Designed miniproteins, single chains, continued (5). Designs and how they scored, part 76

Each design is a single chain, and the fold is of that chain. pLDDT is the mean over its residues in the fold that is shown.

## One batch from the design tools (miniprotein)

Design m18629
Fold by ESMFold2-Fast:
Structure m18629 (fold): chain A 86 residues (1-86)
Amino acid sequence: MSAAVRRALALLRRLGRSDLSDEEKLELAAAIVGAADREAPLTPEELEVLLKAAQAYLGVASAVEYIRAHAGDHTASLDELEARLG
């Protein structure tokens, strides 16, 4: 598992524990997965790990479908997302 995937997993876990709305959590989850893929292209297995983690941490049934549709819409880096989620 790459460093980018490990960082993304930590961010998704923090996001799931945040007091943000479900809509904000979905947007940030998509941004996190997109950022990880841009830093180091995800294998199918790594993508599946991130999608399952997002669904589990967010508790939103549509999380996987949303992230697949919207990860490409984001330009934020992992460093920027780590600063934002603190």
Scores: mean pLDDT 86

Design m18630
Fold by ESMFold2-Fast:
Structure m18630 (fold): chain A 109 residues (1-109)
Amino acid sequence: APALPDTREAAVALAGHAALHMGREELAEEYARLLENGEVTRELALEALELALRLLKEIIENDPNEAVRQMAQAYLAGAETLRELLEAGREDARPALEVMDAKAQELKA
């Protein structure tokens, strides 16, 4: 079976994706390097997630593309759940992925 998705890695990956969309390429590359090297601390994951929450809200408010805004809304729901999981010391990110998938399906209806 594949390894369970980790909350710290999921938080940094989400922040990197949001940073890349907002044109913050150097920050996205830094997060990708940290993930590849396994250098993600809880503090780094929480800081990255707070940035992701801010960037996703900016995308939802300002992006001219409706599909991009819908994707950002799904990711925002997942990011809010990831924050709760990280604050609770939970390592399994699956509940956040389930919330993200549910929001994505809602937005397609």
Scores: mean pLDDT 82

Design m18631
Fold by ESMFold2-Fast:
Structure m18631 (fold): chain A 79 residues (1-79)
Amino acid sequence: ELKEKVPELVEKLFSPDPEEQVRAAREIGELAPKASFEDLKPAVPALQRALTSPDPEVQAAAERALNEIVKAHPELLKL
């Protein structure tokens, strides 16, 4: 379940729709405390790319999601 959901959300972070990117980042952040290290690993680079978005809402959502991942799995920052 979580193993399939995180990759799907990562794909949505590459959507041309900023609203879809914001929703995907928010859901990844909400799942971070419940997901394993392996499940979240592919989300980190995608969220880092979202931080470079010209849309401030996308940037804020990605920052929040990364903060939740850091709280749950600080080791992921060393990737």
Scores: mean pLDDT 78

Design m18632
Fold by ESMFold2-Fast:
Structure m18632 (fold): chain A 80 residues (1-80)
Amino acid sequence: SLADLRARVDATLATFDQIIETLRAQGHDEAAAQVQAIRDDLRARVDALEAAGRLTPAAVDRLITDASDRVTAVLLELEG
């Protein structure tokens, strides 16, 4: 259902919010800002698809995977 798709997105955004808080607590302010930008882009893309009536499981899977890969890249750059 649409509600299930929104719940999946909200769970991913909550995970990113936790990562942002952890990074800020550790003094990684630039990395936190990068993760925040990825989070905000994911929210905006989901909202646009929902408004267009195009929010599908496949679209949600692609957007979450893309955002998660980008967050992983930010975290890996911190480790060298």
Scores: mean pLDDT 89

Design m18633
Fold by ESMFold2-Fast:
Structure m18633 (fold): chain A 62 residues (1-62)
Amino acid sequence: PPSPEAVAAAREAALALDPEQAELANRGVTAGSSGDKALAARYAARLPPEAAAAVERVAQSS
């Protein structure tokens, strides 16, 4: 299961994004939480560095 702190950090990073990027961040969190690290990385690649790092932390904690 993903770290609750990593998920919270990723959601906070998404609040600073536009709606399209926030949607990508939320999809990345869902993929990372389910153990799909490859899909999480694909979503993270389309995000600003701060949000990308937060999504990757969720994937690593799963």
Scores: mean pLDDT 81

Design m18634
Fold by ESMFold2-Fast:
Structure m18634 (fold): chain A 96 residues (1-96)
Amino acid sequence: SMEKALEKQIAEINKLIEELETLLEELEKKDPETYRKILQNMAETFGNSDLPSIKALVDFIRKKVEENRDNLEELEQLKGFLENLILTIKEILKEL
């Protein structure tokens, strides 16, 4: 049913928020080994998502972290992007 499909999508988005919050905490610690584990977990969790936007977002985040591991300025910009993204998604979910 449409209700069950919506509930599943909301559950996937809530899981994405949890993973993004974990990634944000590890970006603050600047621990490359932990970033790798979180990115792998995100890829395994969301790789089969029915929502193309979730897949694209996870791929974008993975690419930015991998390409900019040694670039602190870019990682701080990514951190700011993720903080704003988490807040925005949480606000959208509250309206559903």
Scores: mean pLDDT 73

Design m18635
Fold by ESMFold2-Fast:
Structure m18635 (fold): chain A 76 residues (1-76)
Amino acid sequence: MVELTVSPNPSPDSTAVVTASSDGTAYLTNEQGELVATADVVNGTATLTGLPPGSYTVSVVDAQGNQSEPQPLTVL
């Protein structure tokens, strides 16, 4: 399983950094479960920018298909 943290949470500036134990792809979904953004995790980090205010869920899937537990993200 991929370990995942998201910071800052809440985000005051429409930006969040995803830190993961494995490189892969970060997926950002809204409250409706719609995919709104993806970012590549490279050297354990990915940056999400231009995020509209709202409540989101972040998960990471690595190259082997291992998935993180979903993490909440609030954008102010």
Scores: mean pLDDT 81

Design m18636
Fold by ESMFold2-Fast:
Order: structure tokens, then C-alpha cells, then sequence
Structure m18636 (fold): chain A 63 residues (1-63)
């Protein structure tokens, strides 16, 4: 189950939402799983943005 979830998440990240939908359908996963993946993807993107800002701040403080 977790391995299939990770596979769908990887397809979502690399090939986009449409391919992730096809993979989820092939594996018999409900739409709620894709909704959760969309939320998790948005959270991950926000965390990356915050991380980049922190790194820029640290670099500026060292200069």
C-alpha cells in the first residue's frame, strides 16, 4: 500500500497529474488519495520556497 502511494506520488511529481490519475485508477485507488497527494505536493512546494529564503538569508549574513 505505501509502495503504491509512493509510486503515484512519484508519477505526480515527474509526469504530472494526468499520469498520476491513470496510475491510481490502474491500482484501484480512490480519488481521495489523489486529493491528499495534491495537498502534500502544495505543502512540499511551500517548504522548498521557505528553505530557499532561509539559505539566502544565511548567505547574506556570512557576506
Amino acid sequence: MEEDYLRIAQVRATKGREEALREAERLGFPESVLRQLDVNYEIAQKLIEVGDEIEAELAARRA
Scores: mean pLDDT 70

Design m18637
Fold by ESMFold2-Fast:
Structure m18637 (fold): chain A 102 residues (1-102)
Amino acid sequence: VKEFEQKNTQEFLARIKNLDKLQQLRKQRQQALDSLPPEVQKAYQEAVKIGIDELKKKNKVGTVIDPLEILSKLVSKEQYEELKKVLDPIAEEMEQLIQEAI
């Protein structure tokens, strides 16, 4: 009984550490976005808004609207690739942490 409680406590603490890492990654993503030129930041915000509005309008489970695909139409290819290089590694780390939580 006591040994089972100790294992459960260690698993709970490990989950809290993963949650803290997720919050840190979200902060890093925001800092990376804030470091981009204002025109790219504005285009990204518009692309995110369009993506959210499309998701709300379709109200379909399984329809994935990627804000980066919308952004690729609003900015130059070079600006898109630069933003993707900054965001993709952070998004991949976040996805891995979420998968480990399942």
Scores: mean pLDDT 66

Design m18638
Fold by ESMFold2-Fast:
Structure m18638 (fold): chain A 76 residues (1-76)
Amino acid sequence: MEEVEERARKLLEEIENSTPENKYKILQEALKDRELAVALGRLILEKEGRTPPTEQHALAIVEYELIKIKKEIEKK
């Protein structure tokens, strides 16, 4: 669990410092690893002062961020 959380923290930092195209790619790759995607989603919600009630909520937040970034890219 700790190492997955550490990897998720590194990915979140990378996402925050990346271009929209790279953010999309990072999130898409993270979604392929369920444990990593859940940890990443929990970190995103924790940063916003929220805690997801289920792993599905954490996954949904990662998917939401992916869709948001995709729309950002498409508006260019």
Scores: mean pLDDT 76

Design m18639
Fold by ESMFold2-Fast:
Structure m18639 (fold): chain A 88 residues (1-88)
Amino acid sequence: KEKEIKLSNLYTAVGILLAAAVLEGEITPEQAQQIHDLVKKAIKAYEEGNKEEAAKYFEQASDLARQAGGPSAQAIAGILEEMAEIVK
């Protein structure tokens, strides 16, 4: 329960930061969509019991955010890395 609540809170934070990163010009809308799609795949995998697959998708999303650069994008990458560790 606590693990799921933490994931939900971090998911909300990622959504807010993605919007901020796009507004600030750090991430394109297309990159934000790719990151969001990977995060949705990760959550679906976690709900289905595929922890390794979930972690992999969060790690892929984190790498994509890190490549974009900028403070909001770096914050997103860090949160996604934490989410990958939580689902392991």
Scores: mean pLDDT 85

Design m18640
Fold by ESMFold2-Fast:
Structure m18640 (fold): chain A 89 residues (1-89)
Amino acid sequence: PSVNVRPAVREILAPLGLSEEEKEAATEAIGLAAATGQSVRQALRHLAATSPLGEAARRLLERLETDEAFAKAMEEARDVAQRLIDEAA
């Protein structure tokens, strides 16, 4: 796929106060979820098990359980990434 969703996702995540590692983990998870049709939770769980960003992914999973505004922002970013992928196909 030639569409790069990372800039749009990172812009949505910018006001959330994430570290650079957490932004990278969130961006990878959102891209994976959008490309595969998985939930953001499923993508973060996959990264927690398989990626060098696993620690950041685990912190994001914890925040999804406790921060409703964060969960909504992550789903918004996934929807934007899905739209960009669909429009490029």
Scores: mean pLDDT 81

Design m18641
Fold by ESMFold2-Fast:
Structure m18641 (fold): chain A 65 residues (1-65)
Amino acid sequence: MEDLIRRAEELLEQARRLREEGIEYGRKAREDGETFDEYSKKAAELYRRSLQLEREARRLLEEAR
């Protein structure tokens, strides 16, 4: 049980970092019109990966209950 909780916490921390990076790229996309598409795609990819890690973490937490 404890190991599942620790793994979930690690995944949530990774997801948080990816989300923060995604927010930064989204902000850069709005500031730099020439790189809008590139930064926008990068932000979307980081958000997608963050959501995947959050879902995995929630699954582990449910299993630990």
Scores: mean pLDDT 79

Design m18642
Fold by ESMFold2-Fast:
Structure m18642 (fold): chain A 82 residues (1-82)
Amino acid sequence: MKTVKIYANGELVLELTTDGTVTIDGNTITIKGDNIVATSFGLTSTINGTITITVPEDAKITVDGNTVTVEADGSKIEIKLE
């Protein structure tokens, strides 16, 4: 299982956990799975399919094993479902 954590201004804004794959291409993170769990502000949703996240160009992306951490300061984060 892989986890993506997104921080904006030092605050955890979005946590995504998938049973499938996480791919990073530039400032785009693509998450695929049959059971993607998204948690934001105490709300939890389960998604089957693909989530595409576009982070700011200046965002710091760190990969540690099965965890991807994104840090963005004051910049826009866009989430697109396909």
Scores: mean pLDDT 76

Design m18643
Fold by ESMFold2-Fast:
Parts: C-alpha cells; structure tokens; sequence
Structure m18643 (fold): chain A 94 residues (1-94)
C-alpha cells in the first residue's frame, strides 16, 4: 500500500541518515563492531523490502553486501542510498 511504502521510505531514509552520520563521525572507517551493526541494519532493511514485494535485485544486493566482509563502508552506503531512491520512486508512482 502507499502507507506501507511511505513508512518504508521513512525507515530507509533514517537508516541512510544514521549511516552517513556514523561515517562522518568515524572519518569514513568502521570498527568490526560498527560494521556488524550496519550489516544487521542492512539485513533488516532487506527483509522489510522483501516483505513488501520490492525487486529481488535490491534485496539480494543489500544481503550480499551485508554478508561480504570485504565490502567498503562506501559500497554499503551506496547500496542503502540506491534502495532509498527506488522506494522514493515507488512512492511517487503509487
């Protein structure tokens, strides 16, 4: 529903804002514990996207990056940003 998409957009934007603030605070680097926390948030976001029938490509990208210990913080941020843009597009089309 539009209400579900708007709620998802707010959640996705909040995750993106939290991640941007964390990276700014940490000078673009994450400790293993901070990376694990970000990965858990990305997995939770991927589960929410899957539950609302979001395209598999976004869900799989978020999960793959969350599970990849070699993924840079920038790659994680870009993937969350791409998901946010697609949710925003879906809200505008609804």
Amino acid sequence: SLEDLEALLRETRAVLAEFNALLAREGGKLSPAQRAAVAARMRALADRLAAVGFPEAYVQTLRALADDPSASPEELLLAVGAAALEVEHRVKEA
Scores: mean pLDDT 82

Design m18644
Fold by ESMFold2-Fast:
Structure m18644 (fold): chain A 84 residues (1-84)
Amino acid sequence: SELEEAIRDLRENGVARGLSEEEVRELAELLERLREAAEKGDEEAVREAAKAILKLAHRAASPGAAVDEARAEELAEKFVEKVK
């Protein structure tokens, strides 16, 4: 399970890669939601969780900048296709 591995890697190495403890916790929670939704086959929940992850990543890179909703939606759809 790529998502389980990603969550473990994030918890172990996220801070070392430049994320704050709060960002690691928030991202790990979103990845857990994504994993749960994927396991249930809930495509809409997977899409929503993926969008939230992308928005968090954008906010971390550019605090206060507006999120490009269309781009986040496109990337979330591509992610849904890969985790099915």
Scores: mean pLDDT 68

Design m18645
Fold by ESMFold2-Fast:
Structure m18645 (fold): chain A 67 residues (1-67)
Amino acid sequence: SSTIRLVAEHELPRVEAVLAAMEAALKTDEASALAIARQNGYVGADAAEALAVARRRLANLRAALSE
């Protein structure tokens, strides 16, 4: 539906930016990466789990935009 596509178009750049920020933060310390994840609703026991949640969201958004 057009609504799903609009949501995906709006959220895709945000999720990509969050993932980039988390990956950049992980180069310095995991706590900073986890703080970014938690602020954006991607939570886990560690940064790897939080990244997995964010990456799954990104994959779902990309799939929605494939058409």
Scores: mean pLDDT 77

Design m18646
Fold by ESMFold2-Fast:
Structure m18646 (fold): chain A 66 residues (1-66)
Amino acid sequence: PRTVGVAAASADGSEAKAFMAMVEKAAELAARGDHAIELEEMSEEERKEVEKLAAEKGEGVLVKEL
């Protein structure tokens, strides 16, 4: 299954918050048709790296599966 979406649940994770804003912006751009963002086809390796980064940056959740 393909993963879509990245959520931040860290109080002190300013980077996690920025990541969430980026994901929302990406979804808006995709809806406009100006930018083709492959958020649905996130590879398993990239998903694991994002999860690891979230744990190291603020012990928050940065990855959420549909």
Scores: mean pLDDT 47

Design m18647
Fold by ESMFold2-Fast:
Structure m18647 (fold): chain A 70 residues (1-70)
Amino acid sequence: SIEELRRRLREVAFEEAGLTLKKMLLYLKAKERGYFTEEEKKELEELDREIDRLTEEEARLIAEIRAALA
């Protein structure tokens, strides 16, 4: 249902916000130290991959909601 799509869209948006905050905190820590550790680089790659996945899901959900309302 469209209600399920809207609920999932909200969940995806909040997850994206949380991961973006984690990414910002990693950048801040690295900036303060003047370098990225190998562990932080790996974590950033994983965060970017997950953010990309959620962004794609968000776009799909928005398209499905728009189609259902047309």
Scores: mean pLDDT 87

Design m18648
Fold by ESMFold2-Fast:
Structure m18648 (fold): chain A 87 residues (1-87)
Amino acid sequence: MPSEEELRELVERLLEALKAGDEETALETLRQLMEMYLEAARRDPELARRLGGLVRRAIHEAMEAGVPQAVVDRLAALYGEAAREAE
């Protein structure tokens, strides 16, 4: 199970990639976070809730930073798919 430090590093990587316009790295990083989210949902629902919250905040921060809406929509779609799988 990932540490809180590892989760913070991945969220920071996601934000940096988004701000740099590196969509491929951002999507890959989000996929890793969503895999962790699904794993946590099976073993630690509280960790899954916290991870989901961190990802949602990162997406909102990216919107405020002026990341293109099309990229934000793709990130939100990946998160939404993972959240449905966890239910």
Scores: mean pLDDT 76

Design m18649
Fold by ESMFold2-Fast:
Structure m18649 (fold): chain A 68 residues (1-68)
Amino acid sequence: TSTETVGEYTLDGSKVVTTRTTSDNGETTYTTTTTVKVDGKEQTIVSSAVFDADGRLVSYKGQTVKEG
């Protein structure tokens, strides 16, 4: 199992980071974390997509967390 950052950028005050985790069975998980600031408070959106060894999407989860 290995994890690496494959994308990181900022857009209009938002920070977006995508990591790729590759498991020993060839599954690849992409996790994208988007942090936005609204009225001085941070909100985080996290999404994860899992692909099998053939590159087919097998699961997707999107979640918004409230203000910290």
Scores: mean pLDDT 75

Design m18650
Fold by ESMFold2-Fast:
Structure m18650 (fold): chain A 88 residues (1-88)
Amino acid sequence: SKEEQLRAMERQVEADIARLQDYLRRASPENQPTIQRMIAQNQEALEKIKRALENPDDSELVREAILAEAIVGTNMIHLIVLEKTERL
């Protein structure tokens, strides 16, 4: 259902925030501002997903949640690149 899809997105973004917070504890001082910005963006996406969950028939709120989740998904790709390059 639409609600099940939104709940899956909520769980994914929450897991991504936890991963970013874990990485922040190990990040170089130069990369900490970037990770902190990513955490803030993921938290904003989570709020949009929660609003869509309260009003799943509001097509605009659902679209905003989907777009926000997609955008913060690109941050997780950037995190993977940072993790690999910092270990070199």
Scores: mean pLDDT 85

Design m18651
Fold by ESMFold2-Fast:
Parts: structure tokens; C-alpha cells; sequence
Structure m18651 (fold): chain A 99 residues (1-99)
């Protein structure tokens, strides 16, 4: 399963074009493809809570734990640089398919 598919499963729906654009901008505000891994999970959690406030009613920390449970392939309790960049790449590719 791709990282985008795991994220959509967490949300419980497919990402729309507008939601993809907002998530991409939240994760990569400069558009340079560079992600600060220490901030990645927090940025994603904030963006998801903004987009789906009724689905994510808990704390940002609780949402960060849920994100880690679906994206952390290594089980080390964090998302690494390669995993974060792969998700960003997959989000950008999905956006192109909807254009």
C-alpha cells in the first residue's frame, strides 16, 4: 500500500484536488521538495485537523500518533526523511492525475 493510500485510509476517504493542494502546500510551503522531518508529522497533523475537524477531534499529539502508526514502516516511532519525501511525491503525482 502506498503512503497516500495509508493516509486516505486514516482519513476514511479519498483526497480531493483541493485537499491535495492544501496538504502539499502545508508540507512543502517553499515548493522546493525539501521537508524538515522533525516538523513533518506536526505539519501533517495540523493540516489534517484543519481539513477534517469532525474526524480528528482529539489533540494534535493523538493525531501525530495515528499518523506515525500508518507511515512508520520501521517501527522506530518516527517518519524518516525518505518516507516524508515519498509521501510528498505521491501527493504531487495524485494531484497530476486529477488535473
Amino acid sequence: MSYVEKLEELIGQELSKEELELLIKALDPEGDGKIKTEDFVTRLALALKALYPEKFTGTIDELKEKILSVLDRDGDGKVDQEEAEELLKELKEKLKELE
Scores: mean pLDDT 76

Design m18652
Fold by ESMFold2-Fast:
Structure m18652 (fold): chain A 60 residues (1-60)
Amino acid sequence: TSNDQDTISRYQSRRSSLIDQRQRNISNGTPDDQRQASINQYRVDVIDNIIQDIQQRISS
């Protein structure tokens, strides 16, 4: 559905932003930045799972 495609598109945009934030955090190298980089990696992984679940649902 168009609603599912819109949802996937929004998650893909969020994923790109999180990757950019993670890269900045890694470059900064403080303990807070290292923690935030790990959190952002986890959020990317969660988004990847959500996108996969939506794609499986609409394919069924």
Scores: mean pLDDT 82

Design m18653
Fold by ESMFold2-Fast:
Structure m18653 (fold): chain A 92 residues (1-92)
Amino acid sequence: PQTTTDSVEFTAKKGEKYVVTATVTNASPPAQVTITVENLETGEKKSRTQTVPDGGFATLTFTAKKDGEKYRVTATATSNPPPTVTVTVEKL
């Protein structure tokens, strides 16, 4: 099996909540999708792994602790054949 990855970096604002969505396509069988949110200033990580069918999505919600810190959001999807994964970040 191969892993497909997509990532986005953004600057967060203190106290704002964000939802990360990882959408998968070509996931037959269903893909194991891991979303990782990393604070690039502190190195703190939060992750969630979900089993996602073709055309489905995985989510992870988090709250920013400080103003102006950069975060990297990475979604990895593992299946055979490799699925396509796309990650988006949206403010709640």
Scores: mean pLDDT 81

Design m18654
Fold by ESMFold2-Fast:
Order: C-alpha cells, then sequence, then structure tokens
Structure m18654 (fold): chain A 74 residues (1-74)
C-alpha cells in the first residue's frame, strides 16, 4: 500500500521537477508557480508516508546509543 503510493508520488515528483526546469528555461513564471505549489504538496505527502515506524524506530535507536553508550574512535 504505502510503498505503491510512495512510488507513484516519487514518479510524480520527478515529472514535476522536469516541468519545473522546462518552465524555468522557457521563462514561464505562471507554470513555475504552479509546479512549485504542486511539488510542495507532493513533498508533504511523501514525508507523511515516509514516516514509517520501522525507519523512525531505527533512527531513535541510533540516537539513544549516541546519548547512553557512544563508542570511542579506534
Amino acid sequence: EREARLRRLRAEKRRLIDEYFEAQKNGDVEKLKEVQERLLEVDIEIARLNDTPEWKKRLEADEKIRKTGKRTKY
């Protein structure tokens, strides 16, 4: 579910980035504004979907190790 949705959103973001550069090269300021707003919406949705317990839990575990038992350099 989330993986399929993430793939769709990433594909859409890639397409929007391409449109952004095309609009920038063409000087189409209206298109640039539209693409920027849509990119922001897609980025927010990706961030929400990327907030999975698995990777978040791993990041918190790493941070905890740093605070309570950081290893010294060899």
Scores: mean pLDDT 69

Design m18655
Fold by ESMFold2-Fast:
Structure m18655 (fold): chain A 84 residues (1-84)
Amino acid sequence: AKPLPYTERAREYLKQGKYEEALNYGRLGKGIAEGVRLITIGVANAVKEDPNKGPLGKALKIAQEQLEQAEEVVREAERKVKEK
């Protein structure tokens, strides 16, 4: 899935060597992705949708991919801040 705007901005800051800004935006992207994933799970469970077949299942896969992308950027930014 396409990264969230905050995750994209965090990647831009990483490229610029602005590791603290990258970490801040990466954490924002992660928080938003975690929230979206939890809401999507809750809604899917409430409507008893099959996660593999319905539109909520597709949204959950996208949210999971976006969360993984945000977590990757946060790990890289944290590593760069520590190694600075």
Scores: mean pLDDT 79

Design m18656
Fold by ESMFold2-Fast:
Structure m18656 (fold): chain A 101 residues (1-101)
Amino acid sequence: MEKFREELAKMTPEEQALARKALNYVLMAIAFALAGKYDEAKSFIEQAEKLADELVKRGKYYLASQIYYGLANVYRLMGETEKADELIKKADELEKKYKES
């Protein structure tokens, strides 16, 4: 959590807004998944993935990786373990790119 705040503080206000909006969509997806509302949860996942992909395009690998880890947790809550594992792998690759930069 603290490292997320430190990396967020190094970003432009526009990039910070993208990251916070993506995190809000992850939190909404978790809430709807816990309520058994999987169609609504998937809608929020799709919105968060679009914003995470924009962060990747901007070279913001750390924050993008954290969003994908969050989305993997949502898929696990929905019992979609294969999709969760794919997103963990994607997040791990992005975190590795961050550490190499």
Scores: mean pLDDT 85

Design m18657
Fold by ESMFold2-Fast:
Structure m18657 (fold): chain A 86 residues (1-86)
Amino acid sequence: SMMEKEKLREKGIKLMKQSEKYGQQGDYQKALKLAQQALDLFTKALGPTDPYVAGALYGIAETYKKLGDTEKAEEYRKQAEERAAA
């Protein structure tokens, strides 16, 4: 339902805000976990091409970059760009 999708979207937004906060604090593992949870919620609620899904993928990419995992950072950034272009 529309109401269920809105609830999932709001939960995802809160998870992304928490992910950004933990990333700023240097807790990259917690930041990743929260961003991955937000990605799952946004994908289920809004579909794979929604801007919130692309945003979560960019957040995951930036966190992998901070962890020094350049390969995973580029993989997730590419996914975000592909989803945003659709």
Scores: mean pLDDT 87

Design m18658
Fold by ESMFold2-Fast:
Structure m18658 (fold): chain A 76 residues (1-76)
Amino acid sequence: MIADIEDPEVRKKALEEGARAAEEKAHELAGKDVKVSALAIGDQIAISGSPSLPKEVREAAIRAGREAVKKVLEES
């Protein structure tokens, strides 16, 4: 739960890692030619951009982002 993090540095790192991991996973699965951007909204990782992005890729990217957020929180 990103919004409930008391340490603003931890929150910032969690959001950055989540978005990065989600974008990286989407490009890994769908290729670099797909326009995709990931952003963190509260405790959710959202995928924005190409409507042609497969559901499987979108779901995997969101999962990767959430795992990255969790890892940052566990290390802090």
Scores: mean pLDDT 69

Design m18659
Fold by ESMFold2-Fast:
Structure m18659 (fold): chain A 60 residues (1-60)
Amino acid sequence: MSLEEMIEKFKEELEKAQSVREARAIYMDFAEEAARTLNGKDTVEFNKYARELLEEFRAK
């Protein structure tokens, strides 16, 4: 799975979240998958982008 595919899947799952707690759980699951499937640089990029999306979700 590419970095772009990982980000798109994360965005789709995040849109299904009904609470900040669910959004956090989705992020944690994707962060673990990213660490296993992506290289170090892409993992850092994914985490940075995913955290920004999670903060936007919290701001709703």
Scores: mean pLDDT 81

Design m18660
Fold by ESMFold2-Fast:
Structure m18660 (fold): chain A 72 residues (1-72)
Amino acid sequence: ASALNNLALVYQSQGRLDEAEKIYQKLADQGDTSAQNNLALFYRSQGREDDAKEQQKINDDLGVEDLKRATT
């Protein structure tokens, strides 16, 4: 599970954003909490705020609160 999440991060760093997104979405759909968090951050980094907010709602439903407050 975590290995595929790391692979998606590598694809993102290489500019292979479509491939990174697909891996994040697949893992997030399977309940991978790290992938769900990374998908939300991925959407936010691309200015896709609505997608990021929707993903954060899923993350919150799982009771996983990595950060309680917005950074800035």
Scores: mean pLDDT 71

Design m18661
Fold by ESMFold2-Fast:
Structure m18661 (fold): chain A 60 residues (1-60)
Amino acid sequence: SELERRLAEVQAEINRLLKEVDEKYKKATSDEEKLAIGEEFRKKYVPLIDEQRRLLEELA
């Protein structure tokens, strides 16, 4: 179904984003850089988690 396909896409994107932020955090050398990475992560992560929850509720 379209919903199942989108859920798989959202889950894959969340996994990619978590890997990306972990890699960026390991390379960060300053508190300012770490804060910026965290801010960018939150802006991308929150909408994805919200969409995942909505899709899971729709599929239930």
Scores: mean pLDDT 85

Design m18662
Fold by ESMFold2-Fast:
Structure m18662 (fold): chain A 60 residues (1-60)
Amino acid sequence: KIVTVTATALDAPSAEAAAEAAVAKARAQSKGEIVDERVLVLQSPRTGRYSAVADVTARV
């Protein structure tokens, strides 16, 4: 069985920090063997801060 968990991180000081936080959150909610990870990182033009959305897919 394959399950995808989506998690978000908001208001991070760098693209790396946003991506890491989102992936860590998604991994913490995932069960089984992780087979795929996708991360989308966006910068807010108003604040210069970064947000990320991570999709972690696991075989359970």
Scores: mean pLDDT 82

Design m18663
Fold by ESMFold2-Fast:
Structure m18663 (fold): chain A 74 residues (1-74)
Amino acid sequence: MLSEEALKSLLSKSEEEIKEGLENLLRTVKDQNLDLDAVITYLERLAKEAEKRGDKKSAELYREAIKEVRKLKE
């Protein structure tokens, strides 16, 4: 499970660092056959926390990642 500390760390990163982290997450999902529903739940939490902080750019990045994970689930 993604910790609160990890959420705070991700929300404080630059847009570029968040993109890199999300690309690594998507690669790990594909390579290790992770629970897609759990990954979507983590990303939804990240998007909501970003919106609460007024970080619309980060929230949009997380939502795009959710769309990519959903495509893997079909």
Scores: mean pLDDT 71

Design m18664
Fold by ESMFold2-Fast:
Structure m18664 (fold): chain A 74 residues (1-74)
Amino acid sequence: MEVTEEDLLVALTGVPGVDPELARRILEFFGSVERFLEATPEELTRVPGVDEETARRIARVAEALREASEASER
């Protein structure tokens, strides 16, 4: 199971405080889905519009998506 840009945008907009514009900004900041999935809360706070609490929520979403992707491999 591969995480797509569409999957990320949908998952990110489900986070309180993240609208579609912020979700897109987050993806542009990291440049790729793969790099975003490895993001830490500290890296996420570097994105304009992301505070520490929102960053922690986003990081949990990224971790869940990464776990789901890994579970589909073996």
Scores: mean pLDDT 76

